# Designs tried in a protein design run: designed miniproteins, single chains, continued (2). Part 82

Each design is a single chain, and the fold is of that chain. pLDDT is the mean over its residues in the fold that is shown.

## One batch from the design tools (miniprotein)

Design m6835
Fold by ESMFold2-Fast:
Structure m6835 (fold): chain A 70 residues (1-70)
Amino acid sequence: SGRNIQNQIINDLNNVANGSGTLSQIMRDWIRAAAARNVDTDDDIINLLQTVFNLSSQQAQDIVNTINNI
């Protein structure tokens, strides 16, 4: 659909960062798809989460660990 998935991901990440929400399935699927492209390492994804979505190091690591433990 014409919905901006990027905005949904940003909103979900902001909710996690503020302690008001959890990771959505859409965000998990997006991060997994990005990793599967073999373009981004775990460190690149952590840096992206911290820089673009203003997450702490711990929050970014927690997201990456969640993906890797599924």
Scores: mean pLDDT 60

Design m6836
Fold by ESMFold2-Fast:
Structure m6836 (fold): chain A 75 residues (1-75)
Amino acid sequence: SSGFPTRAEIEAAFKAYDKDGDGVLSGEEAREFVRDLLTRHGQNPTDEQIDAALRLADKDGDGKLDLDEVLALFT
């Protein structure tokens, strides 16, 4: 496989991290989600790489990620 998660895996992990069920991950939750997802697929991301990925996905710069933004990060 490509070393990145599938769409189904991203959706499942996103729902697991979205404790409030509002369809958004914020701040530290988004950071932990990205780190965990990449680590499960054999990646060893640095904090700097995680921050860069979050900034790339977070088009609005509000520190929150929805499912579409997360999917864009991995596709």
Scores: mean pLDDT 73

Design m6837
Fold by ESMFold2-Fast:
Structure m6837 (fold): chain A 102 residues (1-102)
Amino acid sequence: PLPPELQAAIAAGEELIALVKEYTDHPEILEVVERLKALFDELKKATTPEQIREVVRRLLDEIGELARLLNEHADKLTPEQRDRVGELLGRIVQALQALLDA
């Protein structure tokens, strides 16, 4: 089993992926979501601190891209949907940053 911090980051990430796919069918956003899914799957397989940090850095980059695309296409989501996704993104970034700083 994975450490609790890793489990929390993965669970929150899977929740984000499901939520974004529920809220939008925008092709560019879905492409980033699929890359995030692949990276979270890679994070599940990471066995060393170095592997974890490398995957986490790539996850943070893709999360930044998702946030940028969501902001560019803000008109495709309701304000409530944007707020909910934003809160979840912030929580995931905090969890991932903690894994880098550990």
Scores: mean pLDDT 82

Design m6838
Fold by ESMFold2-Fast:
Formats: structure tokens, C-alpha cells, sequence
Structure m6838 (fold): chain A 64 residues (1-64)
């Protein structure tokens, strides 16, 4: 099914982007002072929220 292939593509893209966001935050925790890590945590939360919202919207559009 074309819809199943599109869903898998969107899911794989989400996983790849999420992994990069997680890796960036993990690196920040290991390399930066606490005040900079706090800023990176805010960026991390914002990026994940935006990515999750985008993922949900794309999946919902495909399922329609």
C-alpha cells in the first residue's frame, strides 16, 4: 500500500530527526557547563515538541 510506505517513510524520518536531537542534547550534557545545558534543554524540548507535532500532522494527513 502506498499509504503504508508513506507512513513508514514519515516514521523513519521522525526517528532519525529525534535521534539527532537526543544526541545533540546528550553531547551538551557531557561537554557544557550547567547554565548552557539548561538553555540546550529548552531547545531540546522545543525541537521535540515541534517534531512530534509535525509527525502527528503528517500521519493524520496520510490516514485521511
Amino acid sequence: SEKEKEIEKVRNEFIEKAKKIYDEYLTAQLTLPPEEVAKKRQEFNKKLDELASEYIKKIDEIKK
Scores: mean pLDDT 86

Design m6839
Fold by ESMFold2-Fast:
Structure m6839 (fold): chain A 72 residues (1-72)
Amino acid sequence: MTVVELLREAAELILAGRPEAEVEALIARATELARAERDEEAVRRALEEAYRLLAPSLDAEQRAALDRTLAS
């Protein structure tokens, strides 16, 4: 499973209202895979895609935090 696939799955779990522990477990696996892959560009693209998927379901504060992170 790729970083993009893991982050998409985590986003789907968030949208489905699944327990936070399941979401955190997928994010942790995506982080470990990203570190092993050592492809910073692929990791960045995966994060942007996950944020794009989640953005319609985020409140104003969460969206502002994500916009700030992506601008970094």
Scores: mean pLDDT 64

Design m6840
Fold by ESMFold2-Fast:
Structure m6840 (fold): chain A 115 residues (1-115)
Amino acid sequence: SMAEKIARYAAAIPADLQAILDKYKDKLSPEAVAELQATVSKVSELAQKAAEAAKQGNLLEASKYLKEASKVLLEGSKKIESLPGNEKARKDTSELLKGLSESLLRVAKKAEEAA
């Protein structure tokens, strides 16, 4: 079902974010690492709530959490790009967060359409 697909998608987000953090934590400044950690924490919380809502068949609630997570990813992307440290690492990290944000918005729209 669409609910099962959205629940699996959302449940995978924390691990995907942790992989980004693990890849870039030694390449970013301490300030950028702190911002990335805060972004990973907040987005993981929202993604877990989206997965739980989808498991309960509440696709509108799942969509709301995915949209909130998308906004947090975009804000984190912009902050990391503005912080000191290695330019390529900041750009690569920012683009990954932006890409995930766009993916979350596409899935949120599918959740709304299926509700």
Scores: mean pLDDT 90

Design m6841
Fold by ESMFold2-Fast:
Structure m6841 (fold): chain A 70 residues (1-70)
Amino acid sequence: AAAREAAARRAAEALREAGLTDAAPGVEKLILAGDGEGAIEGVRGAGEQAGLSEATIERLVAEVRAALEA
């Protein structure tokens, strides 16, 4: 659906802006498949692996959740 595609694009852009470019395709795929929880877990894992602060990871998770709930 167009809304799910928009959510996937928004999440991918947020990840790229945070420097998680390699994680963006996987998160996009999960959102397009309807696996919102898997997408959020993917964002947390990618952020932790990249050494991002807890505040940055929670901000990215909130952005992805907002995109999924829109």
Scores: mean pLDDT 80

Design m6842
Fold by ESMFold2-Fast:
Structure m6842 (fold): chain A 65 residues (1-65)
Amino acid sequence: SMAAEAVRQAALAVPGVKSALAGERGDTVIASIIAENEESAEAFVKAMRDAAEKQGKKLEIHAEV
């Protein structure tokens, strides 16, 4: 999915993100993120949200540190 890949790449571009998986389910992109620290959370949430909005999709994030 173009939308899922855009969200996944946006997350991976953020320093401190170790792993990003994303898939599309209807009007929503569901993403699973593994981060090195909690400080990266604001940055990757914003980047992924911006990417999802550009693709016209909603975003659901599952993150762990």
Scores: mean pLDDT 85

Design m6843
Fold by ESMFold2-Fast:
Structure m6843 (fold): chain A 74 residues (1-74)
Amino acid sequence: SKEELLEELRKVLDEIRKILSTLPPDVQQALTQQFIQQVQKVRDEAEKNKWSEEQFLEKLLEVFKEFLEQARAA
């Protein structure tokens, strides 16, 4: 459901923020820029393909989880 997707997004975003806060400022800035670019790409795809809100949130969650793994590797 939409509510479950939003709750999961919140949890993943909280973990991203936690990990980023442990990294050096230069690394935080680089990863934050990367994250912004990934989110913008999802928005562009959603607009181009006229995705439903639920489809957008599902794709956004995938991107958030992928970014979380990247942040953990830094």
Scores: mean pLDDT 84

Design m6844
Fold by ESMFold2-Fast:
Structure m6844 (fold): chain A 69 residues (1-69)
Amino acid sequence: MLEELREELKKLIEELPDEDVRASVQAFLDAYEEQRKRVNTPAESQDKFMLERLIEAVRKRIEEARRRQ
């Protein structure tokens, strides 16, 4: 489940048309990795929520880039 969400996030990065937007998305992924290391808890529900928030943020970034271009 968590791995599936993480793979979806990676695919969204690959689907980004603009390199600037892609860099922002990769920064989000890096932030998640760092937060994952800091939040050393067995609470998978929290991890799932975090990944879903990141995916939504990425999708919003893609939509914003499309609207601006």
Scores: mean pLDDT 68

Design m6845
Fold by ESMFold2-Fast:
Structure m6845 (fold): chain A 80 residues (1-80)
Amino acid sequence: SNLDIASLMTDSGIDYLKQGDVDGAIKSLRQSSRYARSSGTPNGLQASRLSDQGVRYAQQGNVDQAISLAQQSKDLLNSS
C-alpha cells in the first residue's frame, strides 16, 4: 500500500540521517511524504506534514529534530 511504501521510505530517511547522509535522507523523506499524501488517509496526510517538516530541519542541519519528526511520521503510518 502507499502507507507501507511511505513507512519504508521513512525508515530509509532515518537511516540516512543517522549515517550523516543528509541528501539521501531528504530524498527518502520527500518520497515518503508523497506516498503518504497519495493514501488520502488522515494519518497519511499528517505523516506527510511531519516528513515535510523533517526535510526542513534536515536542510537546516538540525538532524536530531529531523529524526524525531521522521519517527513521529513512521508511528502514524504504522497506526493506519
Scores: mean pLDDT 87

Design m6846
Fold by ESMFold2-Fast:
Structure m6846 (fold): chain A 83 residues (1-83)
Amino acid sequence: TTTTEKTVTEVEAKEGDVYLFEVTNTSTTTPVTVTVKVKVYLDGKLVFEGTETFTLAPGETAVVPINLPKTGKFTIEVTVTKT
């Protein structure tokens, strides 16, 4: 079964700040393949887009660092697909 979740977060940041997004495989028995798609907007403009895919063992957490290139208010959209 494939599940997709989208999270939208607004962050006020300084240039060089890093937003850490965490994904955990909550299964105690089954590995899961996770695709994380990130879109970062500043003043309504797309400033970063990236996609990462990784496999998480049962109970494993992955941390995705998102670098913020300027001082300002960012909208961060993260789409997580688990298979």
Scores: mean pLDDT 82

Design m6847
Fold by ESMFold2-Fast:
Structure m6847 (fold): chain A 83 residues (1-83)
Amino acid sequence: SLEEAIKKLEAFKEEVLEYLEEKNIPYDEEKINIGLEQLKELLEAGEVSLETALKALLEALKEVYGISDEEAEEILKKAEERA
């Protein structure tokens, strides 16, 4: 459902923030929230799937924060377990 998809995106955000804090990687929570809200709007419009939204967030993490492919996949896995 859309409600479950939104909850999974929120769980992904929480795991991302915890990971960045644990690794002492500087981040801007407001910018992360803006990106998440844009993806929520696309989900509500039916323009993207949850899987597509999560992949977009994974790529943004690797590009913006210099996180490795392995680290990004670990964050995604933990978020899926949390949701």
Scores: mean pLDDT 76

Design m6848
Fold by ESMFold2-Fast:
Structure m6848 (fold): chain A 81 residues (1-81)
Amino acid sequence: SGYQAGQAAAEALFNPDLSLAEADKILRLVVPNISQSSFEFLASQVGQDFLDLFKLQPAANPVINDVDFKAGFLNTKAQLV
């Protein structure tokens, strides 16, 4: 679901117990399914320079709902930071 994808993205970006390699694996499953708007939202949360380390592009035809994605992301981020 979009909510679960948001949770996974927040874990990848904010969980200190995850390695960069583990974060990369998670983001490679998530980012190709989200919109440009949701990807820009991620950049606003962590900074563009950090997000650019993963060299990923968002979907031209996203299957993940932006509202659900952002909700899952923010709820999970609040528990990690």
Scores: mean pLDDT 87

Design m6849
Fold by ESMFold2-Fast:
Structure m6849 (fold): chain A 68 residues (1-68)
Amino acid sequence: MEDGRAIRDKEIAEGIAQGLATRDASGRLIASEKRPTYEVAKEVGEKLRLIGDAIDEGLKEGKIYPLP
């Protein structure tokens, strides 16, 4: 099974590369709250779902902050 950390690291890297999230000065992931265009969502639909799960998990652990 994939560990939560492994899933988080993989999906975070993908999200950062796509501009869906970035890390703050303390190293915590900040979700951009950016809604992707139809084209982006179509290509990375599954990745977007996994990124959302990883962000939610990180928020519960205090490792991710949503952008205002």
Scores: mean pLDDT 57

Design m6850
Fold by ESMFold2-Fast:
Structure m6850 (fold): chain A 86 residues (1-86)
Amino acid sequence: MPPVDAAAVEEVLERIEEQIREIEERIAAGDTSTEVATRLTGVQFSLIAAKVEAEQVADEEKREELLKRADELLERARELEARLDA
């Protein structure tokens, strides 16, 4: 496989973090629509894919940093999912 660029994974995680913020703002405004639930599901799939890509980063320190960030974002997404189910 071609080497995975740590900067590319970082950019993907930044985009996902922004999507999570938008979902948090919608839920805070009382939006519990199917659209919000669908976006949250999409974010979770994107994070799993980003985590797989991060595991392919050659720099061990940067790989650990990216995996930690992805796991933190996954936890935030799961907390939002729990709020929608309440």
Scores: mean pLDDT 83

Design m6851
Fold by ESMFold2-Fast:
Structure m6851 (fold): chain A 90 residues (1-90)
Amino acid sequence: SIEEIIKELEEHVKKKVAELQALKDASKNPKAKEILDEFIATIKDAYKKAIEAIKKMSEEEAKEYKEEFLKDLDEEVEKTKKLVAEIEAA
């Protein structure tokens, strides 16, 4: 169902936001905190737009959209984690 697809997307986004928030809270570097804060805000905005789009789709289209969204999200999270680690090491 569309509702189930939305729930899976919400759970994954919440998990990734929580991971990034934990990194922000643990960091003592102001630049790293700023990058993480801005990225969390970007994810929340992208998620809101994704839900609005999914509600207008067929179940098959929504599944494909969710898969691509989660793939892109995971790639950007990994890039941001690497950037934060580089800033912390400097």
Scores: mean pLDDT 88

Design m6852
Fold by ESMFold2-Fast:
Structure m6852 (fold): chain A 65 residues (1-65)
Amino acid sequence: SRADVDAMVDALLSGLDVPASRAADLRQQAVDFVMGMINAGMISSRDQARSWAQMIIDQQLRSMQ
């Protein structure tokens, strides 16, 4: 569910040393992407959803370094 994805992304972001404003943007992007993948039938498990969320967060962080 969206609530499960929100909680998962929040947990991933809380493990990172990221400013609150940037964390909010990363949260929205990761949640929207993962929900899009779930709706498209591309995600079959919670572990896969977490991996995709982690990938998006890492990609965004690397693009800014």
Scores: mean pLDDT 76

Design m6853
Fold by ESMFold2-Fast:
Structure m6853 (fold): chain A 82 residues (1-82)
Amino acid sequence: MSKETAEEIAELLKEAEADPDIEVKREGNTFTLTNGRTPRGTEILTELANLASPSENVEVKSEGLTLTVTIVDNPYLLELLK
């Protein structure tokens, strides 16, 4: 993963956490994002999935309104999320 892609993923995760219509839960390296069915929430989760899904050392699972992003051995991205 490039530094630019890691920074974009970190920014989208922070934007989701700041959005009152998105529920964000962090358990270690796993982020669970639940969309309140808003157009903006859908856009953020879609863009996050599109950036994270092809990315090395990041696992993405989409199930209904819930997006799960697991960071697997990406110390640069983890440092950005501190």
Scores: mean pLDDT 78

Design m6854
Fold by ESMFold2-Fast:
Structure m6854 (fold): chain A 92 residues (1-92)
Amino acid sequence: KIEKDKQSIIAELEKIDKGDEKALTELVKSLDITIKNMISELGEENGTLILAGYFKSVLDKETAEKLLKILNQYAKDKEAVKTLEKYLKKVL
């Protein structure tokens, strides 16, 4: 599952790099929902630890840095970006 999620994220990032704005919007929404659900079910402390472990498993440092740069430059949902940055910075 983790390896499949990793491959899926890399494939979506490749589409975004080619100019697919819809893929970026959908990826941001999907990740925001995942973060909010995890925090809601496990609490802030436990949810943050599990999310950090999950992102470390599906994103290497280089991919996480590339995603963070793309989000800051191109993503329109700035609230979702702030939430995602908080957890991605724990991976970096």
Scores: mean pLDDT 73

Design m6855
Fold by ESMFold2-Fast:
Structure m6855 (fold): chain A 65 residues (1-65)
Amino acid sequence: SIEEAYNEGLARMAASVLGLGEVESFEGKKITVLERGWSEEKQKAAEEFKAIAKKEGYEAEFVYK
């Protein structure tokens, strides 16, 4: 839907602004982000992204490569 496409664009922008990895997929209300490596800074950014996603009714999962 248009709403889903719009929310996908917003999620990709938010991940980019937060310095996170690539948004891999949008499956219903679930967002999957592929992240490279691990750091305290990335973990904090991931928590911020999860909070933003939850506020918009989505569940974000992070998969480490």
Scores: mean pLDDT 73

Design m6856
Fold by ESMFold2-Fast:
Structure m6856 (fold): chain A 130 residues (1-130)
Amino acid sequence: MVEVRVASGEEVPAAADLLTAVDRERGSENVLTREEFLALLREGARLVVAVEDGRVVGAVLLVPLSPTTARVARLAVAPEYRRRGIGRAVLRYARELALELGYERIEATVPESNARAIRLYERAGFTVHT
């Protein structure tokens, strides 16, 4: 059974590696580096993970845009765990976390061509920018 929670310090490296691996798999021109990831965490970004048997199998990186707005910067689910609702689960947790932290708005930026991701974010309660 998959557990969704705020990442512990021990889970941070595995989550960073998963986010980078998914960026590379997607052919992203802006692959998230470990250095960039750690800089975002220092700037107040929050990391939510999905864990199965001690393994990070999903991650979402939530970044502050303003005192009232947070944005999903990255979302990753391990290939063998896809189509099991893990992406939705971590996004829903990130939304609840953002509201608990005092954010009034939660956003995601998704390419217009990625209709599946747009639907995923909208169903999780995010405002989508294309």
Scores: mean pLDDT 80

Design m6857
Fold by ESMFold2-Fast:
Structure m6857 (fold): chain A 68 residues (1-68)
Amino acid sequence: SAAEALARAEEVARRLAEAVAAGDARKAMQILSENEVPVSVETVAAALRARDGEGLRAAVLEAARKRL
């Protein structure tokens, strides 16, 4: 369902944001490989360089909501 998809996206976005804020590229790539994340690898790489976990979280959630 759309609600289940959003809940999963929120969990994945939180985990990805934590990895990015920590600069953990390996963990970020693992999360991308294990989950369908509605952002490009380039977007995640840019967020890793900037340590912008919160911006990445917002982008993932916005993209996920647009899929409803």
Scores: mean pLDDT 81

Design m6858
Fold by ESMFold2-Fast:
Parts: structure tokens; sequence; C-alpha cells
Structure m6858 (fold): chain A 70 residues (1-70)
């Protein structure tokens, strides 16, 4: 659900720290390759998204990116 994805995105940002997450996402977007794959790898490494399905991991990643743009 969108509510569950919102909660998981907030928990990921709390775990990493918002300032650090912003810096890591900016660095990932400047790397060669697929931007979404690079962002997903950051959250897998820093927030332990491995326990979720790939579809859920992608949805959390997209939501975190949205939150950091504000």
Amino acid sequence: SDEEIEKLAEEALEKIGRERAKALFEAALNQPGDPMENLLLVLITEAGLHKYSLETQKRITERVLEMLKK
C-alpha cells in the first residue's frame, strides 16, 4: 500500500540520516549507468531493503527520491 511504502521510506531516511541520504543520492545520480539501479543500490546497502521484494524496493526508492527533492 502507499501508506506502507511511505512508512518504509521514512524509516530508511531515519536510519541513514536525511543529510547523508541526500548526499548519497546526489552521488548515485552522478554515476554512470541506470539512475534508478544506482539509487536502489544505495538503499539496499544503507537501509537493508534486501528483505523486501524487488517491486517494493523500487517503490521505496522512488518515494525516498521524491521526499529528498522537497
Scores: mean pLDDT 84

Design m6859
Fold by ESMFold2-Fast:
Structure m6859 (fold): chain A 107 residues (1-107)
Amino acid sequence: SPKELYEKALKSKFGEEVKRAIDEIQKFEDKSKSPYNKLLAAQVRYNLLKFVVLAEEKGLPEEEIRAFIDSVIEKLRKAMEAKSDSEQFSLLYEVNLEVKKKIEELK
């Protein structure tokens, strides 16, 4: 379940990085006026949690996992600063696609 995935990711070695990423994603839920951007941010959350759990299970180097999470956080901050809902959507879409590609590389 999404709740079990969240609990697994928080209990991982990357729990602090995960919390920081979730805090950035929560800003889209709280501050965005676009329901599409809120839904896309929720998808980024789900896929990032899935990536962290899968990456730890597959034994990816810790520095590689941290660097990827930090990259996602940086891109989420950039998306939050976007001048329009459509620009924000495009940036969130790219982040979601990048996380999905990382998940596929681990399968």
Scores: mean pLDDT 86

Design m6860
Fold by ESMFold2-Fast:
Structure m6860 (fold): chain A 65 residues (1-65)
Amino acid sequence: MPEITEYRLEVSPDGGVATLTVSGGTEPVTVTPEYVDADGTVFRGEPLTVAPGETATVELRPVPP
């Protein structure tokens, strides 16, 4: 049965690092982190795979428009 997995993605104050925390579910979560700053610039990181109860970080890089 599909389960709802709760996760939280946070970006560092300088926009350079994303942190993924998985707090629910029974399966690992794979997320490609994205952040849009105040100027509308999109930053994207490499895919992160994190098990429930774990935390991982990745660097973000600006994506051209």
Scores: mean pLDDT 72

Design m6861
Fold by ESMFold2-Fast:
Structure m6861 (fold): chain A 91 residues (1-91)
Amino acid sequence: MKYKLTGKMKELAKSLGLKSDEVTPAELFNAILEKLVKEGKIYRDPETGEFIIDAKDTPLKEFLGKDRVTIGELMKAFDEAIKKGEIKEVE
C-alpha cells in the first residue's frame, strides 16, 4: 500500500528527506524514530518505564503541538492525521 501525504504530515516527511508522494505510515514512523534516536531526543522515563519523545526544536513540535510526547501519543497523532485525510491510501 502507498500513501499520499498532505498538510503538516507532508511537511514532516519533507523535513526527513522522504518523498511526499509514496511513503507508508510505517516508513514515515520509522524515519521519525531514527532521526529522534540519532539526535538523542528519545529517552526512557525511569519512574514509568515509558519512552518519552522530546519534540522540542524538531519538526515534530509543529506536527504534534507539544514539546514532549509518549510513543503512544505519537501513534495516536498519526491515527488522527489518517482520519483527517492528511495521509490518504493510494492504490
Scores: mean pLDDT 71

Design m6862
Fold by ESMFold2-Fast:
Structure m6862 (fold): chain A 90 residues (1-90)
Amino acid sequence: MAMEEEVKKAMKEALELIRQGYHEAANTPVSSSKEVQDKVDAYIEAHLTPEVLEKLRELEKKLQEAAENKDADKIVEIGKEVRDLLASLA
């Protein structure tokens, strides 16, 4: 029970970090509004090179593997790596 709650919390934290990275890269506030999300998506499409996309796919695979292994620390670590990668595009 406790380990499952830690994994859920880690996944939520990783997703929040990833969201922050996208908004930081696009220079927009963190928001669920469609207008802000559309601007983030347009920025990502304009600035994501094939190399960055491949790296994001590798990180997504690692995040899925960490979640399957219930490794809360690794989940958060990967979320930070995605955030930092996206922020580097800003």
Scores: mean pLDDT 68

Design m6863
Fold by ESMFold2-Fast:
Structure m6863 (fold): chain A 61 residues (1-61)
Amino acid sequence: TAAELQITANIIRARVFGDKDALEEADKVVDDLAKTHGVDYAQKVRDRAIELADRIIEHER
């Protein structure tokens, strides 16, 4: 989903570039999803985004 990719990109920016603002932007996207689609849906999207970010970062190491 578009939100999943947005969260993934912000996590990568935060971890690779040390951008603290990007981490807060990722959390805001998750919170907005929780309000519109429910907490369970937002949690699954967040978990998938973190997994994708971890795989991308691990491959670049």
Scores: mean pLDDT 79

Design m6864
Fold by ESMFold2-Fast:
Formats: sequence, C-alpha cells, structure tokens
Structure m6864 (fold): chain A 95 residues (1-95)
Amino acid sequence: SAVSLEEIQAAMPVLGEEAAEVLRKQGKDELAELLREYGRLTSEYMTLPEDVRQQADEELRELIEQAIRDGAQMEDAPAFYRRLIEVLRAALEKA
C-alpha cells in the first residue's frame, strides 16, 4: 500500500533517531545530532500549509540536488544537514 504523507511525517522523528543511534555507535556524534534534529524539523515542516512550504521547498530541493552532484561525501554531511536545518527553522518561524 502507498504510505500517506502524514504517515511519512509521523515516522521521520523515529527514522532520524534510528539513523542517529547508528552514527553514534560509529563515533559520529555531531552528524547523529544533526540527523535527529533534521528528522524532527522535517516532520514539523511538513505539517505547514502547502503554500507556506512552497517558499522553502525549492531551496531544500536545490541543496539536496547540489549534495548529489557533489557526490554525497560523508565529510560534507554535517555542513549539508546544518543548511537543511536552517531552511526548515526559517520556514517554521515564518509560519
């Protein structure tokens, strides 16, 4: 069955916590904290009205596409997730 958007949103904090636990066990504490926060903020962001989200969606898309073009290097991950988190926080504050 197709998972609803609301079900994905609800799962994001749990998925972020699971990924963070794996990274903590690898000694990547900073990245673990960033992934946890990113998952939490994404869940909150996706509850915003679509018209409010549209303003930030393109910036988020561009950041993700640039990370893919840059080869998704692990060394770049902390800076990448900080930028995603900043966009999500700015959108939530404007709502």
Scores: mean pLDDT 73

Design m6865
Fold by ESMFold2-Fast:
Structure m6865 (fold): chain A 79 residues (1-79)
Amino acid sequence: MLEEIEKKFEEALENKDEVELRKVVKEYRDLLMTTEDKKEKEKILKKLEEFAEKLEEAGFTELSKEIKDFIKKYKETEL
């Protein structure tokens, strides 16, 4: 599942499709919120951090900031 979402992200990034990028990020956030496995949550968080960095490099600075803010809030609640 993680590889499939990452592939969708890379395709959307190549196409500069912000709508699709937002959908992919939402799928990943939803997966993080529903996953019970702590190790899997750590992998998802790391991928979200990587996505935020790639988005910032590609000029999607607002979306990158939204992801970074989400990760920070999530870590504070330890959910």
Scores: mean pLDDT 80

Design m6866
Fold by ESMFold2-Fast:
Structure m6866 (fold): chain A 76 residues (1-76)
Amino acid sequence: SIEERYNELLSKLSPEAQRLFERLFSQLDDEQQERFLDLLEKAKDKHNFLLAFEIALQETGSVEEALELMEKVIEK
């Protein structure tokens, strides 16, 4: 489930990264949450991924566009 995946990922993060993860995740709908978790699970450096996603979100002003940008980076 999304909740189980969320809790597992949260437990692997530092307290600073956990706060960022919680803040970003709360902005997403159910479909976007699944995509976000898929990307975060694939990321070798999860904290760096979260920082990069926040930057992408700030630059695009769109959750959808930020997810699309991160998908292109992770799939390379």
Scores: mean pLDDT 85

Design m6867
Fold by ESMFold2-Fast:
Structure m6867 (fold): chain A 74 residues (1-74)
Amino acid sequence: SGREAAEALVKEALERGRVVRSAEEVRAALAAFLREHPTVSESETELLARGRELGEEAALLAAARGLGVELPLA
C-alpha cells in the first residue's frame, strides 16, 4: 500500500542516518508541495507519487508528513 511504501522510505532514511540538505530549502519544497495539495484528504499513495516529482528530499518529507514522523534537518 502507499502507506507501507511511505513507511519503508522513512524507515530506510532514518536507518541510513540520512539528513535533508537544508532546512530552509526543504521547508520551501514542502510548502510548494502542500500548496499543490491543499486538502488533508489526499491519500498516502497520491502524496508519495506527487512528492517524488518534487525531488527525493521533498518526497521523503511528504512521506514523513503523511506518517506524522519528524526528520532530522541538516
Scores: mean pLDDT 53

Design m6868
Fold by ESMFold2-Fast:
Structure m6868 (fold): chain A 85 residues (1-85)
Amino acid sequence: TPVEKQRSILLFRLTALSGEAWVIEQQARKLGDDDLAAEAQALIDEIDALFSRVSTMSLDELQAQVDALQARVDELRRRAEEVRA
């Protein structure tokens, strides 16, 4: 169904966000930014916890969570780039 397709897209985005957070964590470790690495790891853990409950979430709730997590990943990425620059 169209709802199932949209849910699959959001789950794909959630998986991609976990991967982006992992890249940021690895970069932070290489730069010696322990605080940034810890925040990125906490975000990965939060995304993993969210996967356990996605089946109980409405499409609107899942969309809101993915959008909020995207903003957090984007902020961590900016911080990682600033430390590297």
Scores: mean pLDDT 87

Design m6869
Fold by ESMFold2-Fast:
Structure m6869 (fold): chain A 73 residues (1-73)
Amino acid sequence: SSMVERERERAETRTRMAEGMAEGLSAMARSSGDLLSPALGRQMGEEARRKGDRLAEEVRRREEERVRALEEA
């Protein structure tokens, strides 16, 4: 239905925003570490990326569950 299609688009938008925020935070962490050394920059960027990816995946999971509930109602 058009309602389910709109909610799917919103879910996709929220997931993309979460992914974009994760990327931005990772880039900032890497840049901060690079001020001391390239190795620290890589480490901080990778740590921030892993945490961001897990949070973005949680957002995706919640949005998929929400859309699925609407489709099955």
Scores: mean pLDDT 84

